# Designed miniproteins, single chains, continued (5), part 75

Each design is a single chain, and the fold is of that chain. pLDDT is the mean over its residues in the fold that is shown.

## One batch from the design tools (miniprotein)

Design m18594
Fold by ESMFold2-Fast:
Structure m18594 (fold): chain A 68 residues (1-68)
Amino acid sequence: SLYEEGLELLTEGSKLLLKGGKENNQELIEEAKELVERSIELFREAGTKQSPLLIRRGEALLELAKKA
């Protein structure tokens, strides 16, 4: 489902952002941003009751990526 694919991408994006931040690796941070942005679009398309919370979580991760 779109929701499950979104959860997978958000999880992988979160892991990659943490790794990129620890390693000061801008390439990993950029890849993490792409995964998180794709997860947000999937949650919007899925339109579940949980989608607004997950979209906000993704947006928060993107703000962290900008500061890294």
Scores: mean pLDDT 85

Design m18595
Fold by ESMFold2-Fast:
Structure m18595 (fold): chain A 76 residues (1-76)
Amino acid sequence: EELEKQVEALKAALDAHRAATGGRPARYRFLRAEVENGQVVLHYVLVDALPADATEADRRVYRRSQEEIERFEKEK
């Protein structure tokens, strides 16, 4: 429940940030959550491919998401 609230807040912040930067909002999906040292670590994945005119910021987030997912699955 608390985790879901954090996920929604983070997604809303990302959407607001993307809107402010003039890019099209990308759909981010929550993948998994882990607890490390009493803190929640969230892993997200871009559900859809980036739009054709994605901003540089969107591309950076996409790359990070893909890298984190691959790393997470291998470490699993």
Scores: mean pLDDT 55

Design m18596
Fold by ESMFold2-Fast:
Parts: C-alpha cells; structure tokens; sequence
Structure m18596 (fold): chain A 96 residues (1-96)
C-alpha cells in the first residue's frame, strides 16, 4: 500500500512536470507566432494542459488521503484533457 501510494504520487508529479514544461514552451511559441490561427490553437492547448495540471494535483491529494476512487476519476479526467490539449497543439503546429 505505502509503496504503491508513493509510486502513484511520483508518476503524477512526473506528469505535472511534463505538462508544466509543455505549457511554458507553448506560451513561448504563441508569443513568437505571427499566425493568429496558430496563436488561438496554442492558447486552447495551454488552457487544457493547465486544467489537467490542476486535476493531477488534486489526484495527488486524493492518493495521499487514500481516496483511490477519487484519484482514479481525477487521473482519467486529466488524461482526457491532456489528449485534447495535444490535439490542439498538433493542429497549431500544422498551421504555423
């Protein structure tokens, strides 16, 4: 139980770090872009990734409290938002 809890928290922290890095990169790309369509798509991706980061942080709290059901639901929602954000990033990269 304790080892499983720690592994889940480490995985969630890794996901947050990855998304925070992606948000920082996308903010720089949006600021540097001269294409309004690409800028809007980058902003949509950023918003979705920031929402996912918030849910992953809440999932860490749920894991720390032993609320596995809540953690599972939050991780699933964060994963869906991450995939949607990645789709918008892909579209932005295509039109830039």
Amino acid sequence: MEEEKQRRIERLKSAIDTLEGQVADLRARAAASTNPEAQELYRKAIDLFEQAIKLYKEAIEAVENGDWERADKLEAEASKLTQQGADYQYEADRVE
Scores: mean pLDDT 88

Design m18597
Fold by ESMFold2-Fast:
Structure m18597 (fold): chain A 82 residues (1-82)
Amino acid sequence: MVEELAEKVAAAKTDAEYEEIVKEAKEAVESITDEEEKEKFMREVLTTMQTIVIEKKLKDPSLTEEEREDIAAMLARLEAAR
């Protein structure tokens, strides 16, 4: 499921599509009855989605080099938070 959500985020091109994916992720979390598994799943989904969004931004040619370095630093921090 996390992998499916990651693919949807990678394919999403509009804010509305991202919001629908976030809603699906919340519904998936809501279906988990174990509190510890629920927190782990939520953390993995949020980290994965943010990582993909940041990676897409890094490939945007309109970004300045300074903005790319800042985004790369944020990506490194998100990976460390896993």
Scores: mean pLDDT 70

Design m18598
Fold by ESMFold2-Fast:
Structure m18598 (fold): chain A 76 residues (1-76)
Amino acid sequence: MRGTARVTRVEVRATSDSATLTVTIEVTYEDGTRDRVLAERTVSVSPGTHTLTLTVPDAPGGETLTATGTVTVPAA
């Protein structure tokens, strides 16, 4: 059975020393079954602009999805 997975939302949140990328993925199967997957990645960051990448496995056939978010951490 073939399913379709897609990134529906990307959210980035930063503190002074860390950034968290949260990705919402929706999977739709051919029989009309739908699932949502929430994935998070947190990394240590310094002041400046950082690009975060998160790789999430897809349920049908082991396909992987990649989501990228950019965050700016102010020097305070």
Scores: mean pLDDT 66

Design m18599
Fold by ESMFold2-Fast:
Structure m18599 (fold): chain A 63 residues (1-63)
Amino acid sequence: GAGDEARRGYEEGKAAGDDMNAGLAAANGAHSAGNRVGAYEGTRAANQGDGIKGGEAAIRASE
């Protein structure tokens, strides 16, 4: 489901050392799941340089 896709994108971005893309991938997964709050929080955190924390929140919101 969308939560699994969000988690995969987050983990791939994190493994590549790209915290912003990790957070944005998780936010996109939350958006695809219809979770507006998770998508917003993930995108905001990524833009503020805290993509990992935002991505974790977006993944939880997508589950």
Scores: mean pLDDT 68

Design m18600
Fold by ESMFold2-Fast:
Structure m18600 (fold): chain A 85 residues (1-85)
Amino acid sequence: MLEEARKRAEELAKKAAEAAAQGKVELAEKLVKELGELVKQYPELKAPTLITALTTLAELYEKQGKHELAAAARAAAERAAALAA
């Protein structure tokens, strides 16, 4: 179960980064949210993967002029980094 959750987290992070690169904000948001819930349920999962996904989402928000959402995504990445420490 945990091993499958780890593979799922890696896949969700990859898909979120791809969606963000394509400008698909809504899809990227859904994938990052799913990844966050999975990491919350399984503390052994890699927090750095979630941090990367959130940072990518923040960059996407900035490109679209959504500065408040970009700031929120960066704050979430900082929180994930604190949880990884």
Scores: mean pLDDT 72

Design m18601
Fold by ESMFold2-Fast:
Structure m18601 (fold): chain A 68 residues (1-68)
Amino acid sequence: DLQDQAIDILKKLSEDELEELKELVSKLSKTKSEDEAISELVKFLKSKGIDASEEIAKFLLESLSKLV
């Protein structure tokens, strides 16, 4: 379930890392193609010790862009 995987990722991030993620999603949604945004998000999560698939990164991008 993509929603459960997304929630688990969000729970693994600190409050500061969640703020970084929201800022990144806001920026990527306005300035990048979907493929580029997904790639950047996967790289960000990997830098925080989280291995996310492109599918879950796409789901996070779509879900968080609605909350920002």
Scores: mean pLDDT 80

Design m18602
Fold by ESMFold2-Fast:
Structure m18602 (fold): chain A 99 residues (1-99)
Amino acid sequence: SEKVEEEIAELLKKAEEYVEKFFKNSTEEEKKEFEEIVKKAVEAQLARAEELRDHPDPLATNAELLLEAYEAAAKELENKNPDMAKALKYLAEAARLRL
């Protein structure tokens, strides 16, 4: 629905604000740790997508994979990079609304 698209847009805007806070306030080491967590999440998502390639609803499957990746990354970063964890939680909520 139109209201769901508006809610997704607001969540994406909030995610972007926390991403900007993270990069502004993070050390180079913290940025590298984030990059490694993202790479690991992307690799897990790609492996999961290969398992689900014959799924009858590709859009729902993609949203599930994104949700799983964002929630896992947010949990890893929750105590180390709270701003990035917040951004990932908003991205996860946006993905959940697409399910």
Scores: mean pLDDT 71

Design m18603
Fold by ESMFold2-Fast:
Structure m18603 (fold): chain A 66 residues (1-66)
Amino acid sequence: SAALQAQVRARLLGRRLEDLPAHVRELLANVDVDGDGVLTEAELDAFLARVSRSPLADLYLRELLA
């Protein structure tokens, strides 16, 4: 859902991975390709675009918000 994507993006953009819950960090481990520990707009947009193609998109997005 677009609302869930917007919430995930707003919550995670510019956050350091170490400041996130462990389960969220595990899901995002492959997103931080720069290895700087900070989630960039480009990294989140690529991740959300990939997730949105899944029939389980809302399940993944809810997991990131939990």
Scores: mean pLDDT 69

Design m18604
Fold by ESMFold2-Fast:
Structure m18604 (fold): chain A 112 residues (1-112)
Amino acid sequence: EVQLVQSPGSLSVPEGGTATITYRASGRGGDIVSAAWVRTNPQGGSVGLAAGNSQPVEPFAGRASISISGTDATLTLTSLKPEDTGVYYDAVTFSDGSGAWGQGTTLTVEPK
């Protein structure tokens, strides 16, 4: 069975903490070759965090990293700030050129 799952669906982390969000594509056939992470806010804006295995741009530079391992793509956010609160989506590209979107992860960063 093909399973395309972004997890967790929601995550609450204190300010200064670390959040890890994973996209898993099992049974698909073919590896993930690129992962683009996008944060959306409640106002309908979006910010691209990174694409491929590249380091994220400001304001996430130095605090976020992306890794791809076969059919898994993982975003790790460190030193979380309250403004990092939002919904995070992964957009992956497979070795056959096809793509898929994750279901979204709601991240809440609790102020100190």
Scores: mean pLDDT 72

Design m18605
Fold by ESMFold2-Fast:
Structure m18605 (fold): chain A 76 residues (1-76)
Amino acid sequence: SAMREKARKILEEAREDEEKGLKLEKEMSEEEKLEVLAVGQEEAIRNNLLPDSDTSREEIEKRRRELLERLREEKE
């Protein structure tokens, strides 16, 4: 629960301020990155955007990586 709350807070800060999001992403541990992915997966499934499956988890993980890469590139 605590890690989920932290992950949601990180996502909210990233949405509010791109520079803050980029800095937080650099300071994130692998566990924190995984938790952000898990929160995103649960929200997508809850909103019926993706089925509850291993494929959906892999797709969300891919999308999360792409978004983080895009955020980095936009700041260059």
Scores: mean pLDDT 62

Design m18606
Fold by ESMFold2-Fast:
Structure m18606 (fold): chain A 70 residues (1-70)
Amino acid sequence: MKLSEEQKEKLKEYLMTKFGLSEEQAEEVIELLENEEDLKKVVDKLMEKFGLSEDQANEILTYAYLLSES
């Protein structure tokens, strides 16, 4: 997934505000989204590393995808 610096800032704010992630955790999520091409692996890692539900992980993916298309 390809994100601009502005899109990364919006995603970081979203992750921190909606899911209660720290700034460092939000940055790790963004790095995962940019470096992992397998969406199922992204979901699995979001759940395993950050304690997110499958629904929350999919919501993050959907938001990031829509943001990257804008």
Scores: mean pLDDT 82

Design m18607
Fold by ESMFold2-Fast:
Structure m18607 (fold): chain A 65 residues (1-65)
Amino acid sequence: MELSEEQKEALKKGAKIAEEKVVRAVIDGEFLSPEEARERGYEIGGEVAGMSPEEAREAADAGIA
């Protein structure tokens, strides 16, 4: 996947926001499996970057997150 620097920065920002929201959910007593946490992270990160969760996952696998 070819990404611009702006898209890479948006994905890093999205990943950070997603991580913060997942941590908050766990603190509030919601138990998430590692798989559920990752899926929620890709959904949130994708929204921030204007991408689908699948596209966000591919970008993360490319070493952006």
Scores: mean pLDDT 67

Design m18608
Fold by ESMFold2-Fast:
Structure m18608 (fold): chain A 109 residues (1-109)
Amino acid sequence: LAQLEAEAAALTPEQREELIERVKKAFDYLIKAYEKAIEAGYFPNPTPEIKAERKELLKRRKENVDKIIEDGDYVALLFEKRSIETDAKYLIDNVPEAAEDAKKALEYL
């Protein structure tokens, strides 16, 4: 059985509310970090068109996170917490312009 399913099932109502608040705040800072990374062009062929596409993908990720929270999908929310941590660490190590906001994302996790 997946470890995340066991972790999600073990969460108290108070821990669920705390998880939602932490993920929301962390993700808001991750969005800011990614916007800076996109504008800095830290990806292959950073044309205005590709920058716009990357910003649209970021917007869709935000919509998906909001839906996960609305649906009470704590397994998906715990997975998103891990994804935010991984992404923030990557940005800290590889994108100086995004490092401050990425560090803030980790602080709220």
Scores: mean pLDDT 85

Design m18609
Fold by ESMFold2-Fast:
Structure m18609 (fold): chain A 107 residues (1-107)
Amino acid sequence: KLLEEGKKKFSEGKLEEALKLFEEALEKLKKEKGPDHPEVAEVLRYLGQIYAIQGKLDKAIELYEKAVEILEKVLASLPEDDPKRKKIEEKLKETKELLERLKKLKE
């Protein structure tokens, strides 16, 4: 799976290879599962981390903001008692915390 391969390259510090794999995974996931899928948000978070490491803070902020938007849309579409809500809420909180850190670094 492209997403898992991208994660492996990212963990190995092979950022350019990870970037290409995540960009390919993003296009495939949007086509197969739609733009507002949690896995799309996951890929956007990894892309944001890579751009942040590269010092491209504006691009990283844009990608994290898109991930937040997707996770908020997913939560809005789920019933209040859906067992998936807790994991998505945790990922949304983590992504918002990363986004605020990047905004502070830029300011």
Scores: mean pLDDT 85

Design m18610
Fold by ESMFold2-Fast:
Structure m18610 (fold): chain A 78 residues (1-78)
Amino acid sequence: TIDEIQKRLLAMPSLSVEQARAVYDEDTALADAKIAELTAQYNDPTLSAEEKRQLAVELATLTVLKSGMYFQLNVMEK
């Protein structure tokens, strides 16, 4: 999911505005679903500190990707 979102983000500048908007809508929904999933895992009290660190990195990455998609779409809509 993260790798797919990243690849589509990098491809956005070569798309039409309509295609980029569709990618933004679809991948934002995927990112939100994955954030919810990882947040539930992060709240598991049996996780090690290392496992929680890995989940925190994935959550941060998804947040950055969402911001990147939003920024890219706005640049294209100029």
Scores: mean pLDDT 82

Design m18611
Fold by ESMFold2-Fast:
Structure m18611 (fold): chain A 79 residues (1-79)
Amino acid sequence: MEEERQKLKEELLKDIRDYMKAARDGPEKARQVAREIAEKYREMGFDELAELAEQWAEGNVEAGKELFVKIEKMIRELE
């Protein structure tokens, strides 16, 4: 339904904002946000995104960048 697409888009936009804020606040904050995002995506069935977020939580900055790019692409595809 249209409402489900809008809800998913809002969740993904929030994740981008959380990522951008965490990137500014430093590594410890980034790891915390990454863990929260990983759990959410696993609950949603996005196992690949959850795995990238888990790697980012362990300090893999490249995994965090890949996660951001994939989330942004998903938002565009929901239109």
Scores: mean pLDDT 78

Design m18612
Fold by ESMFold2-Fast:
Structure m18612 (fold): chain A 96 residues (1-96)
Amino acid sequence: KPLTLEEARRRSEALREIMRAAKNKDWDKVVELILKEVRTPQEATDILLALRSVGVSDEEIDKIVEEVKKRATPEQQRVIDEGRKRYDELLEKLKK
């Protein structure tokens, strides 16, 4: 099942804004954008991979995830937890 063009555009714009904030090391902005824009575990995984790709350290990613979870609704917390789990599994496969 291909991603719809509308959903792909929304996701791409959210990723671009989050990556822009991350390049500027504006972690407060990164957290706010994740809280506003991330709706699915796949989006959470894609954002974590994008943060890593622009040079955000593993330690900074952990801080971002912790801050998001402190401010997230229970629904958003589940989305972030599942997305983080998928992200960790992908990184482990890359080390093999």
Scores: mean pLDDT 80

Design m18613
Fold by ESMFold2-Fast:
Structure m18613 (fold): chain A 83 residues (1-83)
Amino acid sequence: MEELAYEAARRAVELKEQGKTFDEIVSEVARELAKRTSSPQEIVDALAAAMEALTGAPVVNPGTGTPISEVARKAVERLREER
């Protein structure tokens, strides 16, 4: 689970560096995730990680301001430590 979120976040940054738009990146990452897992929870965690890596902000629950995925947050922290 955490490794898939990490790969999604890293892939999103690579696509951004290639000049792809936010929508193109999210669509590509979602398509790649669908090939690697059939778990909706793993897809949500990994996609949240990709979005956080692109925006620089955690995906939060609008009503509470709390991050929706701890897995996503941990994955993006690992990516930031790599630079």
Scores: mean pLDDT 76

Design m18614
Fold by ESMFold2-Fast:
Structure m18614 (fold): chain A 71 residues (1-71)
Amino acid sequence: AQELLDKLRAEFDKDGDGTLTPEELREFIASFDKNLDGTITPEEAPELLKLFDVDGDGTINIEELKRLIAA
């Protein structure tokens, strides 16, 4: 999980600001699904966005994502 988050920053967080856009999250979930066999699907991305984006600004804090994956 930790290593996957670091890879996400390198590949999908192109701006390096420590946040994810909805597009980047969708790509990340698709990458996860390749290894987790459908545990997290792109179709569930809106529900994850709702949990991570409490402020409704359309971006996700990598710290928040890390916390939820680690839980």
Scores: mean pLDDT 53

Design m18615
Fold by ESMFold2-Fast:
Structure m18615 (fold): chain A 96 residues (1-96)
Amino acid sequence: MSEAARLVLEAESLAAFASMYLWLAKEFIEKGEPKEEVLELLERAEKLLREAEEYARKAEELRDELSPQELAELENTKREIRELRRELEELREEVE
């Protein structure tokens, strides 16, 4: 595996963990859990998304080393990160 491909997989993994924390935050909101607990989950998701964005940025700098399949995976991961960022912002508005 190239370094660029490894960076794509790291970004994807971090985005997947962020998605898990956002899903937990939604469940906590629906169950009427304390605002403090929801905000902690959102803070964890924010940190993971920020790290995922950094890995995706590093992979983009090495774009020429990616196969067509790996490039498609990077583009998909970048789209997923943007969607998760939007979801994070929407959930913050619901809680605040």
Scores: mean pLDDT 88

Design m18616
Fold by ESMFold2-Fast:
Structure m18616 (fold): chain A 119 residues (1-119)
Amino acid sequence: MEGALDIAAIKYGLFSKKTLLNLVKAAEKLIDEGKYEEAKFILRTVLDYLEQHPEYLPDVLDEVLKVLEKMIDTGDPELVKFAIEALERLLELADNSPYVTEEQKKRIEELLKKAKEKL
């Protein structure tokens, strides 16, 4: 029944940290299953929410970066391009956030470099 609560949160724009983490984990599973369009859709939803609620960024950033690295490691050009766009959006959010650590910002920059080297 937890899935019904997550759907309601999406419908009403009421995302909790748990809901965001569940969406990121769902995207990771979709990548493992080769469902790349569905994974990209979920990650775009997460990023759009984080732009409106940047206070959640520190809590979910490490999990988001893990999924983006997984996309880069597939070597699929569409996934790598998506990861570059997502990392650039995350870096802009991190630069404007007092809650993101220097280590997290450096991790975004390192993944962005890795992604660009895959193209």
Scores: mean pLDDT 80

Design m18617
Fold by ESMFold2-Fast:
Structure m18617 (fold): chain A 81 residues (1-81)
Amino acid sequence: SVRERLRRHLLSHGVPESTVERLIAELAAHADRIRSREDLAALVRLGSFYHLLVLEALGLPRLLTPADRERLRAALLQLRE
């Protein structure tokens, strides 16, 4: 599942398990707000951290811009604390 891939990905980058659980809960909350293609497109345009995590976890890094990858890397470094 996407949740399991995300959990493994975050743990492999040294993110604490408590933080991983919180991020998975936040991702679920964001998913609950996506009821249409327009809602999904809006999140993509905003370049949300959760959208970037989902793409990375699904192995779709080619859809990430260099700026998206840098944003994700910086965020993951902050989460290691």
Scores: mean pLDDT 63

Design m18618
Fold by ESMFold2-Fast:
Structure m18618 (fold): chain A 61 residues (1-61)
Amino acid sequence: MVNPGQELLSIEGVGEKLAKALIAAGYTSKEQLKAASKKELMEVPGVGEKLATKILESLKK
């Protein structure tokens, strides 16, 4: 299955632009995002502290 962008779009707060930025940074799945720290997510272009927190909170569900 090769739909990394679609998988990331299912995360609350992740739009198409952010999903593409996450994929470009090497995050192609929810599992990779769960393994990342808030600080690592903030290294992705367009991801600030609030957005990194929101992504991680959405993944707790």
Scores: mean pLDDT 74

Design m18619
Fold by ESMFold2-Fast:
Structure m18619 (fold): chain A 97 residues (1-97)
Amino acid sequence: SALEREFAPPSEEQRRRLVEALERAARTAEESDPELAEFLRRLARRVAAGELSPVGALLALAVALSVAKSDPSMPPEVIEAIEEALAVAAEAVDALL
């Protein structure tokens, strides 16, 4: 129905882009912060399974970014990768509105 289309989950393409961005952020964090990398991989798996909405991913990434920025030893590349994933999540949320 029209109502189901209006409140549909993100497109398969948008979901794939978000999963790819989360997996990239996880790989970037792997050497410096294995716990953060595992957290990001769990988010990617939950998004791929349809268990986590784009809004949920956006909020989780905002928390992860805040934590990463509070660590002075965190490589800039990790922060940039999380910021990129957050931008992709925000784009997916915007597409639902």
Scores: mean pLDDT 80

Design m18620
Fold by ESMFold2-Fast:
Structure m18620 (fold): chain A 66 residues (1-66)
Amino acid sequence: MVKKGAELAQKFNCVGCHQLKGIGKTRKKAYLFESITNPQKKGTAMPAWQDKLSEDEIWALADYLS
């Protein structure tokens, strides 16, 4: 539960993922981290964020969502 995770979730909502917070409730943090880092591996249309976000930022977001 880090403030940074809440801020990152807000930014993702602004780019068209307005239900991002809810999706994490049924998922493990590791699953969320992988889905943000390389979402195309699971057949999603979401771009890979590993180049735009640090590993720490992705974990903070996954922690906030789970």
Scores: mean pLDDT 58

Design m18621
Fold by ESMFold2-Fast:
Structure m18621 (fold): chain A 87 residues (1-87)
Amino acid sequence: MTEIQQKIEDFKAQHDTLSDTLLNVQTESTERLSPEEMRAIGREWVRQGVSEDIADLVVEASQLPLEEQRRQLEKFRDDKIKEILES
């Protein structure tokens, strides 16, 4: 496996885990997470080594309708993978 390919797979694993966690919580929860709660979750992700731009995007997307959240998360993932491939 190349260094670039490993970087992409690591990014995908982190992004997919965070996106799935966010979407599952919102689809199963009867109560929406507040912006403050989402920011606290985002800070913990950054502390654990997640990129600040990924954490910030997920927190921002949490304030949008579920379908729009999926679209934004998928677009960000694709854009970031392209950036890694071009670096």
Scores: mean pLDDT 67

Design m18622
Fold by ESMFold2-Fast:
Structure m18622 (fold): chain A 74 residues (1-74)
Amino acid sequence: SDEKLARYLMNLQLARQALKEGDAETALSYAEEAKKILNDENDPRVLRIMAEAYRLLGDEEKAEEYEKKAQESL
């Protein structure tokens, strides 16, 4: 449990770092790992990272979809 939470937080940190570097594909990869670790499809932290990554990729439709899901999951 504690090890899973540590891995989850590490993947979130790495995803955010990738976003800061403009690496959307790497950010999505780490966000997907964070999602799988907790098996939570509605984690607003993961959903927000994915929204930002899709915006970097120019996929505004997916960015808006994930932003809406993140807001609704709070």
Scores: mean pLDDT 88

Design m18623
Fold by ESMFold2-Fast:
Structure m18623 (fold): chain A 83 residues (1-83)
Amino acid sequence: MDESTVIELVKELAEKYGKISVEEAIAWLRENDPELRAAIDALPSKERQEAVLTKLIETAIRQLNTVSKDKYSLKDGELSIEK
């Protein structure tokens, strides 16, 4: 799984919507990254699947915040961008 692809998708999603729920972000990533979907679907439970996807989003946000002047956040189940 390519971390660069996940980072780009999270950036596009945040910039497109400004704010979006984690559940909607997870659904969008599953539909737009077939390799990610296959890897996540191999996990034994929905709770584990959501935990892994949430950590991937958190990692992408952390990396984006180190290189971008915009501020990305994941708070109260919502992904948002502040310009």
Scores: mean pLDDT 75

Design m18624
Fold by ESMFold2-Fast:
Structure m18624 (fold): chain A 81 residues (1-81)
Amino acid sequence: SMEDELLKKLKELEEEFQRRLAEVDEEAARNGWSEEELNRKKLEVAIEFYKRAKELALEYGDEELAKRLEEAIKALQAQLA
């Protein structure tokens, strides 16, 4: 079903997100980042992946999921301000 295909793609995106967070942790350790710099970078990465998840939800017609993801994006963006 389209719902099963969306869930599969969201799972693949989550796995990519976790790999990207691990890369950020390695970069932070290598470059001596502060906790504040690390947290800021992780928020930026999270916003990127939530935006990609929202686009997937819209492509599959899951308007309710897209709305929830938009609310999450706004909350994360507020933390960067």
Scores: mean pLDDT 89

Design m18625
Fold by ESMFold2-Fast:
Structure m18625 (fold): chain A 80 residues (1-80)
Amino acid sequence: SYREALEQRYIKAAQQTIKVARKNIEYAKENKDVELAKLTKRVLENNISLLDTFEQSNPEIQKLRKEFKELIKELDEIIK
């Protein structure tokens, strides 16, 4: 179905977002780049909001949600 195809495309996009976020976190820690940390956090928060539309108890969605939340915690430590 269109919804299932959309979910799978989102999962792949979210996995790429995680890879970029990890690189941004490493760079922000090394360079004390608070603005990059804030931008990266906003992207991850927007991704969590989109994940909340996929209510189907998919284990992949649950793993992505957990990963985004952990990355947001790391970003909050840089921003403070």
Scores: mean pLDDT 84

Design m18626
Fold by ESMFold2-Fast:
Structure m18626 (fold): chain A 55 residues (1-55)
Amino acid sequence: MEYRRRLEELRKQPETKPFVDQALRETYSDSPSPEALERTEREALEKAEEMYRAS
Protein backbone atom coordinates (compact mmCIF):
# COMPACT_ATOMS: atom_id res chain seq x y z
CA MET A 1 0.00 0.00 0.00
CA GLU A 2 2.63 2.58 1.05
CA TYR A 3 5.18 1.45 -1.57
CA ARG A 4 2.54 1.47 -4.31
CA ARG A 5 1.61 5.08 -3.49
CA ARG A 6 5.25 6.19 -3.71
CA LEU A 7 5.67 4.37 -7.04
CA GLU A 8 2.58 6.16 -8.40
CA GLU A 9 3.98 9.54 -7.26
CA LEU A 10 7.31 8.87 -9.03
CA ARG A 11 5.46 7.81 -12.21
CA LYS A 12 3.76 11.25 -12.31
CA GLN A 13 7.18 12.96 -12.59
CA PRO A 14 8.69 12.95 -16.12
CA GLU A 15 12.24 12.70 -14.73
CA THR A 16 11.59 9.56 -12.66
CA LYS A 17 8.90 7.80 -14.75
CA PRO A 18 11.37 5.88 -17.00
CA PHE A 19 13.15 4.42 -13.94
CA VAL A 20 9.86 3.39 -12.31
CA ASP A 21 8.65 1.77 -15.55
CA GLN A 22 11.92 -0.17 -15.93
CA ALA A 23 11.93 -1.29 -12.28
CA LEU A 24 8.32 -2.52 -12.58
CA ARG A 25 9.14 -4.55 -15.71
CA GLU A 26 12.10 -6.22 -13.98
CA THR A 27 10.36 -6.82 -10.63
CA TYR A 28 6.95 -8.01 -11.92
CA SER A 29 8.43 -10.57 -14.37
CA ASP A 30 7.77 -13.33 -11.77
CA SER A 31 3.97 -12.66 -11.66
CA PRO A 32 3.83 -12.37 -7.84
CA SER A 33 1.04 -13.89 -5.76
CA PRO A 34 -1.31 -11.58 -3.81
CA GLU A 35 0.64 -12.43 -0.63
CA ALA A 36 3.91 -11.36 -2.30
CA LEU A 37 2.46 -8.18 -3.83
CA GLU A 38 3.66 -5.81 -1.07
CA ARG A 39 7.17 -7.31 -1.26
CA THR A 40 7.18 -6.91 -5.05
CA GLU A 41 6.05 -3.28 -4.76
CA ARG A 42 8.81 -2.60 -2.21
CA GLU A 43 11.46 -4.19 -4.46
CA ALA A 44 10.22 -2.17 -7.46
CA LEU A 45 10.42 1.07 -5.47
CA GLU A 46 13.94 0.31 -4.22
CA LYS A 47 15.08 -0.47 -7.79
CA ALA A 48 13.50 2.70 -9.19
CA GLU A 49 15.13 4.90 -6.53
CA GLU A 50 18.52 3.19 -7.03
CA MET A 51 18.33 3.66 -10.83
CA TYR A 52 17.42 7.33 -10.42
CA ARG A 53 20.23 7.89 -7.90
CA ALA A 54 22.74 6.15 -10.20
CA SER A 55 21.75 8.24 -13.23
Scores: mean pLDDT 71

Design m18627
Fold by ESMFold2-Fast:
Structure m18627 (fold): chain A 55 residues (1-55)
Amino acid sequence: MTRDQLVQLMIQGRQAAIDYLMTVANMSRADAQRMFDSSTATAMNQRLGIQPAAD
Protein backbone atom coordinates (compact mmCIF):
# COMPACT_ATOMS: atom_id res chain seq x y z
CA MET A 1 0.00 0.00 0.00
CA THR A 2 1.39 3.41 -0.95
CA ARG A 3 1.63 6.20 1.62
CA ASP A 4 -0.77 8.36 -0.44
CA GLN A 5 -3.40 5.61 -0.57
CA LEU A 6 -3.12 5.07 3.20
CA VAL A 7 -3.47 8.81 3.91
CA GLN A 8 -6.54 9.09 1.65
CA LEU A 9 -8.15 6.06 3.30
CA MET A 10 -7.45 7.46 6.77
CA ILE A 11 -8.96 10.84 5.84
CA GLN A 12 -12.18 9.16 4.66
CA GLY A 13 -12.28 6.87 7.72
CA ARG A 14 -11.53 9.82 10.00
CA GLN A 15 -14.56 11.75 8.71
CA ALA A 16 -16.85 8.75 9.30
CA ALA A 17 -15.45 8.13 12.80
CA ILE A 18 -15.75 11.82 13.74
CA ASP A 19 -19.37 11.91 12.53
CA TYR A 20 -20.12 8.79 14.58
CA LEU A 21 -18.57 10.29 17.73
CA MET A 22 -20.47 13.56 17.25
CA THR A 23 -23.75 11.65 16.87
CA VAL A 24 -23.31 8.97 19.58
CA ALA A 25 -21.34 10.89 22.23
CA ASN A 26 -22.82 14.32 21.39
CA MET A 27 -19.32 15.75 21.03
CA SER A 28 -18.14 18.83 19.17
CA ARG A 29 -16.16 18.22 15.97
CA ALA A 30 -12.96 19.41 17.71
CA ASP A 31 -13.49 17.01 20.66
CA ALA A 32 -14.33 14.15 18.26
CA GLN A 33 -11.13 14.83 16.28
CA ARG A 34 -9.04 14.82 19.50
CA MET A 35 -10.65 11.57 20.66
CA PHE A 36 -10.09 9.91 17.26
CA ASP A 37 -6.44 11.06 17.10
CA SER A 38 -5.76 9.82 20.66
CA SER A 39 -7.44 6.47 19.94
CA THR A 40 -5.61 5.93 16.63
CA ALA A 41 -2.25 6.85 18.21
CA THR A 42 -2.87 4.32 21.02
CA ALA A 43 -3.98 1.61 18.56
CA MET A 44 -0.95 2.23 16.31
CA ASN A 45 1.43 2.09 19.29
CA GLN A 46 -0.12 -1.20 20.45
CA ARG A 47 0.14 -2.66 16.93
CA LEU A 48 3.82 -1.64 16.70
CA GLY A 49 4.50 -2.94 20.22
CA ILE A 50 5.21 0.53 21.61
CA GLN A 51 4.01 1.13 25.16
CA PRO A 52 2.30 4.47 25.93
CA ALA A 53 4.32 6.97 27.98
CA ALA A 54 1.57 7.32 30.60
CA ASP A 55 -1.23 4.98 31.68
Scores: mean pLDDT 66

Design m18628
Fold by ESMFold2-Fast:
Structure m18628 (fold): chain A 79 residues (1-79)
Amino acid sequence: MKEKFRELGKKAEDAFSAGDYETARKYAIELGKVAAKLPKEYTPLLVGFVLRLIGIGLDQGKVDEASEIAREAIRAANA
């Protein structure tokens, strides 16, 4: 499960960096669903993903898109 979280996070980050925001959104939602199944002690993994995605968005001038996708991952993690 933790390895699947890492794989989905990398796929979401790579897609976002490539400008494929719909694919990034899809993987971010799947990552959030995986996070929902992890113990609370793994919350830092989700926070780390959110911060990395926002950082990529800031570097590319796409902070709003990164913030929206990050919020969807957080929503999926809390469902």
Scores: mean pLDDT 83

